# Ledger of designs, part 39: designed miniproteins, single chains, continued (5)

Each design is a single chain, and the fold is of that chain. pLDDT is the mean over its residues in the fold that is shown.

## One batch from the design tools (miniprotein)

Design m17330
Fold by ESMFold2-Fast:
Structure m17330 (fold): chain A 91 residues (1-91)
Amino acid sequence: SKAVENAIKQWADYLGVSVEKLQNAINKNKSKFDFSDKPFTGFKLSDYEQIGVTALTFAASGMPLKLAIQFFKNLGIEEEDIVKGIKLLLN
């Protein structure tokens, strides 16, 4: 959808990567996506991977970048941690 295209472009620009690179990361991680109202609930040793997967899920659902960042900030997760989580999935 157009909303998904716009969200992916916003995230790619924010991260300083190509839209293609971000789309490839989304495609590789689709099986990990949780579209429920409670993504990332509970403690795990790989919190950064969960943050990254959740951010890619938001992009794939068409959530605007600013709303996705605000969601994480409301959970006490800062922008530097969001970036770190996503970058783990970009290889």
Scores: mean pLDDT 78

Design m17331
Fold by ESMFold2-Fast:
Structure m17331 (fold): chain A 62 residues (1-62)
Amino acid sequence: MIEKAIMLLVKSGKEKFSVEEARKLLEEAGFSREQIDKIIEEVKGEDGMISRKDLIRALKKL
């Protein structure tokens, strides 16, 4: 799951994701809804965007 999510993030070429984009990507990687909600809550920025670096860092802590 974690390895697949990181691979999808790298393949996207994007530096920032919306909450909806991040949610969809994590669902494709096989994360549960509960896991996704927890990750998003932890990494969402002040502007409502999620950086790739913060998302990868959160995934590595799982």
Scores: mean pLDDT 79

Design m17332
Fold by ESMFold2-Fast:
Structure m17332 (fold): chain A 62 residues (1-62)
Amino acid sequence: SLKKAKEQLEKAVEAGDKEAAITPYTALRIAQLVLENNKQYEEAEEIKKFIDEVLKKLGSPL
């Protein structure tokens, strides 16, 4: 589920574990694209903002 992927990404970033972050990051990006394709732009933007905020804490690209 999206909630599980969000929790996994937050845990990986807090641990500084870039490798562990890849799978939940990819799942969230796929979910964002699926929502955009279904014209659910508000939900897609919420996922994008979540990813951007979490990765900002990492201080470097994934």
Scores: mean pLDDT 82

Design m17333
Fold by ESMFold2-Fast:
Parts: sequence; structure tokens; C-alpha cells
Structure m17333 (fold): chain A 79 residues (1-79)
Amino acid sequence: SLEEQAKRLAEEARKLIEELRQLANQSSDPVTQTNLLFTVTVAEGSLYMSQHLSPEQQVKTLQGEIELLQAAIEEAKKR
């Protein structure tokens, strides 16, 4: 169901947020660490707010969030 898909995507997004937080904590550059932690905070807020959407909108929104988090993780690993 769409509800089950939304739950699975939310779990995936949570896992990516945690990975990005770990990368932030491992950063030796204060500016990079601050920027990554800000991204984590914004992503957590977006994930929370997505719960107020319909299941169809949750799936679409969470797929986009996952793509953005994956891109942020790739950029963090290059720095």
C-alpha cells in the first residue's frame, strides 16, 4: 500500500539523515561540520512535516528528500 511505501521511505530517509550526521561529527573543518548539521536539522524538519501529507504526497516528497540526502552525503565524502 502507499502507507507501507511511505513508512519504508521514511525509514530510508532517517537512515540517510543519521549517515549525514555521522559525517558531520567526523569533519575536522568547523564550517563544513556546521553546514552538514544545518542540513541534518532541515531534513529532520522536512521528514516530520511530511507526516501531515497524504500517503501519495508523502511517497513523492520522501523520494525527493532521499535524492537530496544522497547528493549531500556524496558531496560530504568528497570534502
Scores: mean pLDDT 84

Design m17334
Fold by ESMFold2-Fast:
Structure m17334 (fold): chain A 88 residues (1-88)
Amino acid sequence: SMEAEELKRKGKELIEKGEGILEAGRNGEKVLSSEETREQAQELGKEALEELKKRGIQPSETGSLEFEKLADELIEEGEELLEKAEEL
């Protein structure tokens, strides 16, 4: 039961991170034009940057808009973890 709870928690966290990145990407043009929402987009960018670094992507390469691909991968990994938790 403890292992199922840990997998479920990790799965939810990954899905939430991926969804947050997708939402920031969707509103990227609107968010960048609004000073009030700039700081929130910057924080989401920092979290995505840390995930890219963990996956072996150098900081010099983080200038490209690959956050959409990262978000899709995080959501897929989270869904797989949730599926495993339901089997336990």
Scores: mean pLDDT 63

Design m17335
Fold by ESMFold2-Fast:
Structure m17335 (fold): chain A 96 residues (1-96)
Amino acid sequence: TSDEVRERFLELQGELESAKEEITRVDEDYRAGRISADEARARLEVLLGRLQSILKGLNELLSDPRATPDEKTAALQAREEAEVLIRRVEDRIRRL
């Protein structure tokens, strides 16, 4: 496999994990009363944009003919996780 495909996947996976941690932090901060509903909404909208960018990157990777079947399997799993997180963030914004 191309080192570029592997490096791009690792980058996207790291971005996805970072976004997950930040979503949890926003939920915790809002629940604890440390941030307002407006601030929570603003942070979640930024995170939604980041997740959409990650999803685009994963779709580009899945369309790369250099990606191996194993890499495509890993990217499909990451894409499913990103889609679940997007729905979760959209739901949280709607409930604020």
Scores: mean pLDDT 89

Design m17336
Fold by ESMFold2-Fast:
Structure m17336 (fold): chain A 83 residues (1-83)
Amino acid sequence: LIEEAKSKGIEIDPKDPEAVTKILKFVNSQPKEKRGEVAERAAELLYEMAETFDQGTDPTSGVALLAAAVLSLIAKKEGPKGK
């Protein structure tokens, strides 16, 4: 995911507070056919990133969790599930 986004000029650093916004932009730029699988991978990355933020004082952790939940719903609705 991070490498794919970087190839399109979107640099995702898991410690960057703007990373959540960059991940969402990357997922939204994907065609519907790939959006579900990309959203699933992005949701997992965002859950992992949320664990590294200070959830008591950093609003980015809350945004990451919300974004992960939305992306999980997109993956469930639009993407083919893994076998």
Scores: mean pLDDT 68

Design m17337
Fold by ESMFold2-Fast:
Structure m17337 (fold): chain A 57 residues (1-57)
Amino acid sequence: SSQIQSLDQQIDDLSRQAVDAAAAGDWDRVSSLLSQISSLTTQRNSLISSVSSSISS
């Protein structure tokens, strides 16, 4: 659960940065940040699945 909480915090931080970058018109940075958010979201979902499996086992 601590890992999921850490990932949620990282996603939130990157989302804030993406909003700031979009407001500044820095679309290269927006694209980079969205790619990072996508990767972290995938990792978060994998951890949720792993935790569920561990509880069931």
Scores: mean pLDDT 81

Design m17338
Fold by ESMFold2-Fast:
Structure m17338 (fold): chain A 91 residues (1-91)
Amino acid sequence: KAEEILSAFLVYVINKVFEKKGIKEMTPREKELVERYEKLLAWLKENTPADLSLSERLAIEMARAVGFSDEEIEKLKSANELDAKVLEKLM
């Protein structure tokens, strides 16, 4: 089940992002995004995403949280490299 694996992967990436950033280093906007993602993660654990574009949208928001600009995100999305570059930024 692809959506199940994808959901687990997104949970992993999000947890890694928050661990690297630390609470003290988050802006008020980043804290707001964290709260939104926590609610979405709870929903994903209970439900299988019907549309895989939901996981792409989640990856975009994670990329913003780690400091990518909207312009950089659009370029990475167009190149199908968004997930790889987010993981690279976390390392």
Scores: mean pLDDT 59

Design m17339
Fold by ESMFold2-Fast:
Structure m17339 (fold): chain A 79 residues (1-79)
Amino acid sequence: SMEELQEEAKEIVGRLQKLVQQLVEQGYDQQKIQQIQQQITDIVLQFSDHLQNNDLEGARKSIEELKKLLKEVEKLLKE
């Protein structure tokens, strides 16, 4: 359902924001952090647009983009 997709997106975004905060605390590159934050914002806006248009497939694609970004940010913390 759209409600389940919205809750999943909120969970992933919450995790991403926590990891970004950890990168800031570790002194990671501020420009790269800003790029990650912009990517999160852009995907969230696309996700919201898909939900407004009842485009469940588009919404799922946005969730997959968020999951991909989450894995990429997790890898940065392992360095």
Scores: mean pLDDT 86

Design m17340
Fold by ESMFold2-Fast:
Structure m17340 (fold): chain A 59 residues (1-59)
Amino acid sequence: DELLARAAALADRLAAMSVEEARAFLGSLGDPEFVASLSDEEFQALIDAAVATLRAGVA
């Protein structure tokens, strides 16, 4: 229940972020080199996939 609520909140937060904001956020979680290596298109596709996965777990 709490995990699903956190997943939904994270999905909404990621979906609302710009690419720059999302890169800074994910970089702060401990993988800034990997995040910086992705193009904006690659990074947006990763965020879209993550948001879809998190929302599928809630729906």
Scores: mean pLDDT 74

Design m17341
Fold by ESMFold2-Fast:
Structure m17341 (fold): chain A 70 residues (1-70)
Amino acid sequence: SVVELVREKYGVPYLPDMKEMVDLIKNENMSKEELLEKYPELVKSMGLTSLSKEEMLERLERRIKSIESV
């Protein structure tokens, strides 16, 4: 399933990075450019490059919930 693929490819190894990125966005401690530089692999894997910070937050939280709910 898509959820299993998320867990395998984007889930378990990247889950801590996704959660850290969410916290950084919510606290407004980093610009979008700084976030892209800190997590380039995660950004590329999840297609975050063309998104606003708000859209990145929504996608990250949605992905985290998808991973954790199954």
Scores: mean pLDDT 72

Design m17342
Fold by ESMFold2-Fast:
Structure m17342 (fold): chain A 69 residues (1-69)
Amino acid sequence: DLERVKEFLRDVAKELKEKDNPTKLVAGAILAASTDDPEIIELVNKAIRAADQGKLDEAAKYFEKAAEV
């Protein structure tokens, strides 16, 4: 269900902005990989790279964009 995936991606973006539970980032990546939408997958991959560089606000923006697809 793409709607549930988008809701989860929004939750991941919120968690990254609040720095409350960054483990949701990994869960978000796994869930996005199970979708059929390559645009969502690409945006989530960009979010992961930003997070790996410590740019959590940038990572949150990419998850937010993925939720808007």
Scores: mean pLDDT 69

Design m17343
Fold by ESMFold2-Fast:
Structure m17343 (fold): chain A 92 residues (1-92)
Amino acid sequence: MEELKKEAERLSEEAKKLQQQFDDDVRNYRKQIDELETKSKEAAKVDPELAEKYREQAENLRKQMRDSAREYQTKIDELNKKIEELKKKIEE
């Protein structure tokens, strides 16, 4: 009983840490994407080819952000599922 409660708490802490890392990573990706989009708009006035490269880099980061978000969500969902199973065993 005590071991199951400690394991559930440990997994809950891991899920919270992953959620914080996910939020931080998404914020960092968003900042980089915004900077690249700004550079693309500025470059478009003098160098359209450079503007397109910045736009492609921003799109690649958007894809990486989506892929990263999916991986975090999968890991968090797996931890939450284990926590739910442990809680059910504790309540029984």
Scores: mean pLDDT 85

Design m17344
Fold by ESMFold2-Fast:
Structure m17344 (fold): chain A 74 residues (1-74)
Amino acid sequence: MSDDEKFQETAREIAERVEELAKETGADIDELERRALGVLLAQMDAYDAGELSVDEAVAAMRREVERLLEEVRA
């Protein structure tokens, strides 16, 4: 799997998780998507800068998004 394919698959999984939580909690989906996109872009920037491998960036994306979703549930 290419690095681009790994990022695309991770973004798809995160989008599904955001949509599920918004439906469960009644949270603003547009706001959740905006916040999640910010997390994805930050990790992609670190990857582009050579600070993270693709696997490290993907793991960080998943971790930070789950943290964000946990905050919304609280």
Scores: mean pLDDT 81

Design m17345
Fold by ESMFold2-Fast:
Structure m17345 (fold): chain A 62 residues (1-62)
Amino acid sequence: SKELLDKGLEAIKKGDRDTAIRAINALLDAGDIEGAIEGLEALVEAFPDDQGLKEFLEKLKA
């Protein structure tokens, strides 16, 4: 799942939120919870006012 995580992180750097979310969902579908958490943490840092992303991250870490 490193390729999916790398794709997600690259999308975040480009400001492509939709591609980043698709990559995180693809990581979850693949069972890569650790990769999904890492990608979602980076996405929350890029979009700190997005409460939905923060709540999603909290649920994955619980």
Scores: mean pLDDT 82

Design m17346
Fold by ESMFold2-Fast:
Structure m17346 (fold): chain A 104 residues (1-104)
Amino acid sequence: MKPLSPTELAIIEAAAKLFTEKGYENTTMREIAEAAGVSMRTLYYHFPSKEALDEAVIDYKIEQYRKKIEELKKKAGPDDLVSQMDIGSYEVAIAVLKTVKKQR
């Protein structure tokens, strides 16, 4: 997947926070634009719908969790039980997010 621009990243992070705090259905594109510090025109230029933005948020979270798994593998090795438990937790989170993406 192509790297995110700083503006796309700001929008995705604002959307992720609001979806977590208020829920997807109760969050508007206007609130996301205000939280990200961008205009509605800029928001719709990057993400033409709330559904497209939600998909981008899910993809971003999956990438962040994958990076966390690789970081844990580099530091503690695959035979560290504590790190394996943490890795397992991130893998479950990725599986759940992929399931949510398929339903949306």
Scores: mean pLDDT 78

Design m17347
Fold by ESMFold2-Fast:
Structure m17347 (fold): chain A 115 residues (1-115)
Amino acid sequence: SVKEETLKALDQLKALVTQTTDPAALLEALRLLLEAAKEILKGSEDINRGIGLVLSLIGLLFEAEQHADDAAVLQARLLEAVDLIKDEIKRMTDEKTLKEVKRLVQQAIAILQAA
C-alpha cells in the first residue's frame, strides 16, 4: 500500500539522518518535511491536529536555522520531524496526500544520499 511505502521511506530517511553530517543537506531535508506537514494538513480530517503538526515543524525549522552549522542539532530536529510525520501518516487514508508525502520524503532521502 501507499501508506506502507510512505512509512518505509520515513524509516529509511530516519536511518540516513543519523549517518549524515552535512548541515546544509540536513536543513534542506527538514524544509521538505515542513512541506510534507503542509500536505498532511491539506488532506487532514482533523484540522486542529494538522495545524498542530505544521506549527511543530515550523518550530523545529526555526531552531534548526538558529543552529545551521551544528549537524548534531540538525539531526535531532530532523529526527523529531520524521517521528511527528510518521505518527500522522499512520492515521491517514487519503491516497493523494500519502503519495505527495512519499514524494517529498523521497526527495529528502535523495538530498541526504548526495551529501
Scores: mean pLDDT 90

Design m17348
Fold by ESMFold2-Fast:
Structure m17348 (fold): chain A 89 residues (1-89)
Amino acid sequence: MSELIKELQKKIDELKKKLADPSLSKEEKIEQAVLIVLAESSLLGLVALEKKEEITPEERIEAIEKAVEEAAKLTGVSKSEVWDELEKQ
């Protein structure tokens, strides 16, 4: 596994740990959820490049939807709020 993939996994873990802080505002939780989704999507792409594998558009969409669902569960915000914030990026 490349150093970049390892660093990205560490950042995802750090973001998930930060979501366990009950003092975070709803807006801060949404921002962290978006960062987790973007980081997980990037990780999927980097792993595929390292393995010299192609990712279909359908597989990428499914991975993003799964990341959104997991981030929403961790934050307690709705999936629609995470999607709305992602659209603003």
Scores: mean pLDDT 77

Design m17349
Fold by ESMFold2-Fast:
Structure m17349 (fold): chain A 66 residues (1-66)
Amino acid sequence: SGFTDISGELTRAFINGASNEELADLAAKLGAPQEYVDKLRAAETDLQRSIVISEIILKKLKEERK
């Protein structure tokens, strides 16, 4: 799956109130690098969670543009 799949699934999970564990497991399943998975598990605030999700989506978008 491409950019649309990863961005859509992570955004939907976040909006639906998924836990750090659920977001980290979903990100790993969608092929996010381990460093971002670890950051999602360690996030203490919604702001930190949203930043990590944005980084994952942006990284995938940049790879699609190569």
Scores: mean pLDDT 78

Design m17350
Fold by ESMFold2-Fast:
Structure m17350 (fold): chain A 90 residues (1-90)
Amino acid sequence: MIVEAEGYLVDPVTGHTYKLTAKIDVETETAEAKVVNLETGEEAEILDVELRSTYNPVTKELEYTVSVTFRSPLNPDTVYNATATAKVEV
């Protein structure tokens, strides 16, 4: 099963918004991430992707958190870390 996660990061220096989209394969415990600068349309270079999951037995929801480290497409010396999240009822 593929679960899609979404997140946003606003750079406070440039004001640019980055959109994070992750596809999580729950059977293989793997995630693929894509990061796009919404002002320029440029895709960022992904440096690292970490997947975490937590289960809440009260709400019966599994929450996935994808932590993405990516390089700024505007400044190669600048690296960001942001998260994309998804909740699935199980």
Scores: mean pLDDT 81

Design m17351
Fold by ESMFold2-Fast:
Structure m17351 (fold): chain A 115 residues (1-115)
Amino acid sequence: MEVEPLVEQLSDESPEVRREAARRLGELAEKDPEAVRPAVPALVEALSDESPEVRREAARALGELAEREPELVEPAVPALQEAALNDESEEVRREALAALVTLGVAKLVEAVERV
């Protein structure tokens, strides 16, 4: 349905298509967070994408989902922690940290000390 094409587009050859898919999943998370549930594993993979723009939008989408359905984002916590601590892009680190703050993860204190 509506989410299936976006999940497929997260694996597209074009980083622009992957970025736009992640961005649209973030918008969908604001309107219908449950519809994004099947896309969570693909968004976790997108946190390791070659393009920093794709990683940033994936972190943002997970943050939007965490505001509405935090339980759905729990499997993404290890990947978000890795991005917040070690990503080469400051913008990606900030978006991942914001998602973790929204989740209220106890490890956030440890993550902030290492930034």
Scores: mean pLDDT 82

Design m17352
Fold by ESMFold2-Fast:
Structure m17352 (fold): chain A 70 residues (1-70)
Amino acid sequence: SETEELLKQLEEALKAGDLVRAAMIINQLPEEAYPKVAELLKKLPEEKRERLLGMLPDDVREKLTAMLAE
């Protein structure tokens, strides 16, 4: 599916340290994919995670931040 392809691209972008590309991919993902995104973000160093979250639209950032708190 498109979602699975985007998630693979997200993992590759995160591995490469390309936070701008990672942010663009997250913005294309449906809300149903956010739990998997949050799981990937939990594995990042805090500095990179905070920087990436700061690049996201407010609504996306708030939803992902809520999932990270659980």
Scores: mean pLDDT 85

Design m17353
Fold by ESMFold2-Fast:
Structure m17353 (fold): chain A 71 residues (1-71)
Amino acid sequence: MRTEFSVEQLIRVLELRFAGYSLKEIAEKMGVSVSTVREMLTQITELVAQSLTERSPRNERIRAAVDAALS
């Protein structure tokens, strides 16, 4: 992925997604396109995977939860 997002932007997108907003609603609230929101969600998944690699059993559950939430 060529687009880099700040941790603040990624956290904001995740919060809105957990609050039940659609990708279109999140895009409007963030002032970006739906495609950009999808890229942000993908980048969150990558960052979570990297951060949680140190602890295998717990990391599997957290990864599954994040993947399900991002669906």
Scores: mean pLDDT 70

Design m17354
Fold by ESMFold2-Fast:
Structure m17354 (fold): chain A 73 residues (1-73)
Amino acid sequence: MSEEEKYKEVLEAMQPYRDKAAQAEEEGNEKEALKYAKKSSTVARKKAKELGLKDLEKQAKKARKYAEKRLAK
């Protein structure tokens, strides 16, 4: 599998949660948007780890922690 194909699989796994996060943001629901952003980052991290994309896994982990901190605030 090419690196482009691996990236596409990560993006496809994230897309449902990204769409829901964008919808919540448009509705002014910050907490709901952050909740879906956290889910998006979680599935991205799992998929990146499965595919051996270490840098993307690290970035997804940071994004998840950021969303988690903002949800706790």
Scores: mean pLDDT 79

Design m17355
Fold by ESMFold2-Fast:
Structure m17355 (fold): chain A 59 residues (1-59)
Amino acid sequence: ESGKEIKHFQQRLKDAGLIDEVNGILDEEVRKHILAFQKAGGLKVDGKIDKETKDHLGL
């Protein structure tokens, strides 16, 4: 489920002190962090939580 994936990613961002709230919404801030993770991991930089992005994040 897209919402569960977004919440899981937001929880990691919150644990890192990058965001304050986990709401399951893919907003501009969350997408920016997804793009940064994809670029750092050498993945396709498209701002979506694809299988490769999930695998990289351990989801």
Scores: mean pLDDT 74

Design m17356
Fold by ESMFold2-Fast:
Structure m17356 (fold): chain A 70 residues (1-70)
Amino acid sequence: GPMTPMDLALERLEEVALEILNERLAAAKNSAEQQSAVDAVNAAYHKVAATLDPSWSREEIRAALLAELG
């Protein structure tokens, strides 16, 4: 069937989370920092996904992910 507004919001969340993960992986100096980046972004993703509003813009999603990441 056609994508719902929530499906589109989840797609935006996945894209933004992957961008943040790639930025953090590029900055990581060792395997421990890489694992910490993966764990932190994964935890932030699940928290934001649980409260995701389908009306949220990409900027609002990015702000929510960064708030969870500290």
Scores: mean pLDDT 89

Design m17357
Fold by ESMFold2-Fast:
Structure m17357 (fold): chain A 57 residues (1-57)
Amino acid sequence: VRWERKLLMEVGDRKVYLETETYLDVKPGETVSRRLRVYENGKLVAEARSAPRTVTP
């Protein structure tokens, strides 16, 4: 498992980052959901899961 961070938006003095969980050892054809974390000004404000998807190689 690896987390990737991306700047999602900046509004005034607020910066919102999205972190996405990536599975590295899942087999092709398996269905998984990924966790998503939203940070605002360095603080975790929300956590969700993506819709389940079939893993490609």
Scores: mean pLDDT 71

Design m17358
Fold by ESMFold2-Fast:
Structure m17358 (fold): chain A 68 residues (1-68)
Amino acid sequence: SAAEITRLVTAFGENKGLTADQIKALTDSLIRAKVPVDDLAAAVKEANASSADLDTALVILGKAVRSA
């Protein structure tokens, strides 16, 4: 659901230091792409576990989501 995607992206973005506007833009993009919530949750977990900078985390998230 859109609410679950919003929750996951907000938690990810706050952890990585994204602004509210960046979180909204990312959330809206993922909702439009109709990304499955379970696939997004797995990708967010992988990106967060990396402890990498924001750019690296976004690359991991993008690859994992597209692989689903």
Scores: mean pLDDT 71

Design m17359
Fold by ESMFold2-Fast:
Structure m17359 (fold): chain A 104 residues (1-104)
Amino acid sequence: SPLIQLLRNLVATLDATIKEAQELIAQGKDKKAQLVIEMTLGSLLVATSVALRVDPENEVIREIFDRLVALSEQSKTMSAQQQVDALAALRDWLEARIAELEAA
């Protein structure tokens, strides 16, 4: 399924970013962690925007896009740790969507 593959790629990107950001926070490099997260959110927004142009009626892709937009805006007032926690919550939500799609 192209949709499941997209969601798996988003999860892999989030997992890599969370790990890098947590390592930077552990080193006291909170501003660099925030920059890494900002760059990742930008890349995910581009990827989901492209997917929405291919399948504009896909509610799962729309929900992912809306969540990424909201997180990108909210992240501007969040600490690095709050941003990591928000990425982890998004990752867990995506894993639940993958499980539902694989069960169908």
Scores: mean pLDDT 90

Design m17360
Fold by ESMFold2-Fast:
Parts: C-alpha cells; sequence; structure tokens
Structure m17360 (fold): chain A 77 residues (1-77)
C-alpha cells in the first residue's frame, strides 16, 4: 500500500519535473504528451502556439494537483 503510493508519487514527481523542463525549452507539445501519459487524459493539441502554451501550463497544474494528492494521502499513513 505505502510502497504503491510511493511509486505513484515518484512517477508524478518525475513527470512534473519533465514537464517543467519541456515548458522551459518551449516544447509545449512535449509537455502536453507527458501530462497525457501521467494523467491518462486525452487532450486535443491546438495548432495555435499560444493555446499550446496555455494547455501545457494547465496540464502541468493538473499534474501538480495529482502530486499534491499523493503527498496528502501519504501524510495520513
Amino acid sequence: EEEELRERLEKAEEAVAKMRALIAAGDYEGAIKAAKELLGIEVKISEDEKEKKLAAEIALGLAEIELGVYKIVLSRL
């Protein structure tokens, strides 16, 4: 149980770090793909660069929320 939650936490931390690096490099599409893989969500990638950036930032926010949930759950164990 704790080991499974720890594994999910580590995967979420790794994904968030990767997304942050991709966004910093201007690779918004790569960041969105990383978020899809972590969150299991389907996102339509816009052809507009401004919309891609916004989508990548929203996806990062969602990944950070998931990371926060795992941290809260582990703190209760």
Scores: mean pLDDT 77

Design m17361
Fold by ESMFold2-Fast:
Structure m17361 (fold): chain A 78 residues (1-78)
Amino acid sequence: MSVAERAREVAERARELAERAREESKRTGNQDLEKIAEAAEFVAERAEHAARANSERDLERMEKDLRYLEEKFEELVK
């Protein structure tokens, strides 16, 4: 899988997480979910930049950041 393909997957997952976190934030009023949504949007943008730069190092950082945000989201909703 190319850096561009992996970065696309990270960006798509990050945008999905941002949407889900935003929806849960509206439902619960939990500000930490809003912070996760904002952070996930940043991860998506940075992953797209990593794809343009063909940077495996930047992509690996975004993959790690996304996993962290996904774990935090699950902690807050379950």
Scores: mean pLDDT 85

Design m17362
Fold by ESMFold2-Fast:
Structure m17362 (fold): chain A 89 residues (1-89)
Amino acid sequence: MTKEEILEEIRRLVEEAGRLVREYHERPTDELLDELFRTLSRIRKLIEKLVKLTEEQIRELGRLFSRLLRGEVTPEEVFERILEIIERS
């Protein structure tokens, strides 16, 4: 995959994570939570294909995903912050 293809896939998965968060807030189930964590894991793996993340950046990404789960940030904001992390690496 090209860098552009990986970024497109990250955007798609972040939008999917946002959808799963909305569904989880309406109907909290272990199945939805498992699907959400699997989606977030896939996002992290795609980021790691583009850049080597430091421990600090891994913690930053974890906080960002926690904020998404709490509905404190939009999928669009999450994607923008992921781009910033990639650019700093």
Scores: mean pLDDT 86

Design m17363
Fold by ESMFold2-Fast:
Structure m17363 (fold): chain A 92 residues (1-92)
Amino acid sequence: MKLRATQIKDGKVIAEEEKEVKTLEELRSFVEEWLAQAKAAGADEVIVEIEAPTREETLEAASIVAEIGLAEGWDVSVEVEGNKARVTIKLK
């Protein structure tokens, strides 16, 4: 699956990375590291955009990203359209 992860601070993109991951374990590791970096950078918001081969795979991936954010006590919003999802995590 393809990922685009963005860190936002004061309405500005402060970091962005695109990555292809093959497993949900790689997805989890990438997102956990990205969120840790965002928190250290003082980001207000993180956006993770997911594109998988199927809608089912996209929903499973989006669920994992949402779970990670919710476990930290952050506000999470998920938007899904076809085989694409956008997960927005507000750290502040």
Scores: mean pLDDT 88

Design m17364
Fold by ESMFold2-Fast:
Structure m17364 (fold): chain A 108 residues (1-108)
Amino acid sequence: MSEAKKKALEIIDELIKKEKDEEVKRNLEILKVALLTIKSEKVIEKLLEILEIISKIKDSEVQKEALESILEILGSLPSSLSPEEAAEYVVKKLDELKKEIKEKLKKS
């Protein structure tokens, strides 16, 4: 297991442990399973960056929306893409999400 993957899993486990919302907790558990199956280091590193940001969010609605957006990105992969094209697509979408989260936090 890569160091980035290990760190991302540790963040998810900490978030699950502290979470009181059953829907958010379920989404975190789904994300953990997805992360365990991801082989692309680029995707894992981008997920780690976003999870570090999410772990610092105090607004429960913003945190919930961010987690739902990650799952939508991971779940909406076009079946016609090669594994490398799929990884590049996910990284691009996750980078866009990272920017959106940062902009929401500036307004709060």
Scores: mean pLDDT 80

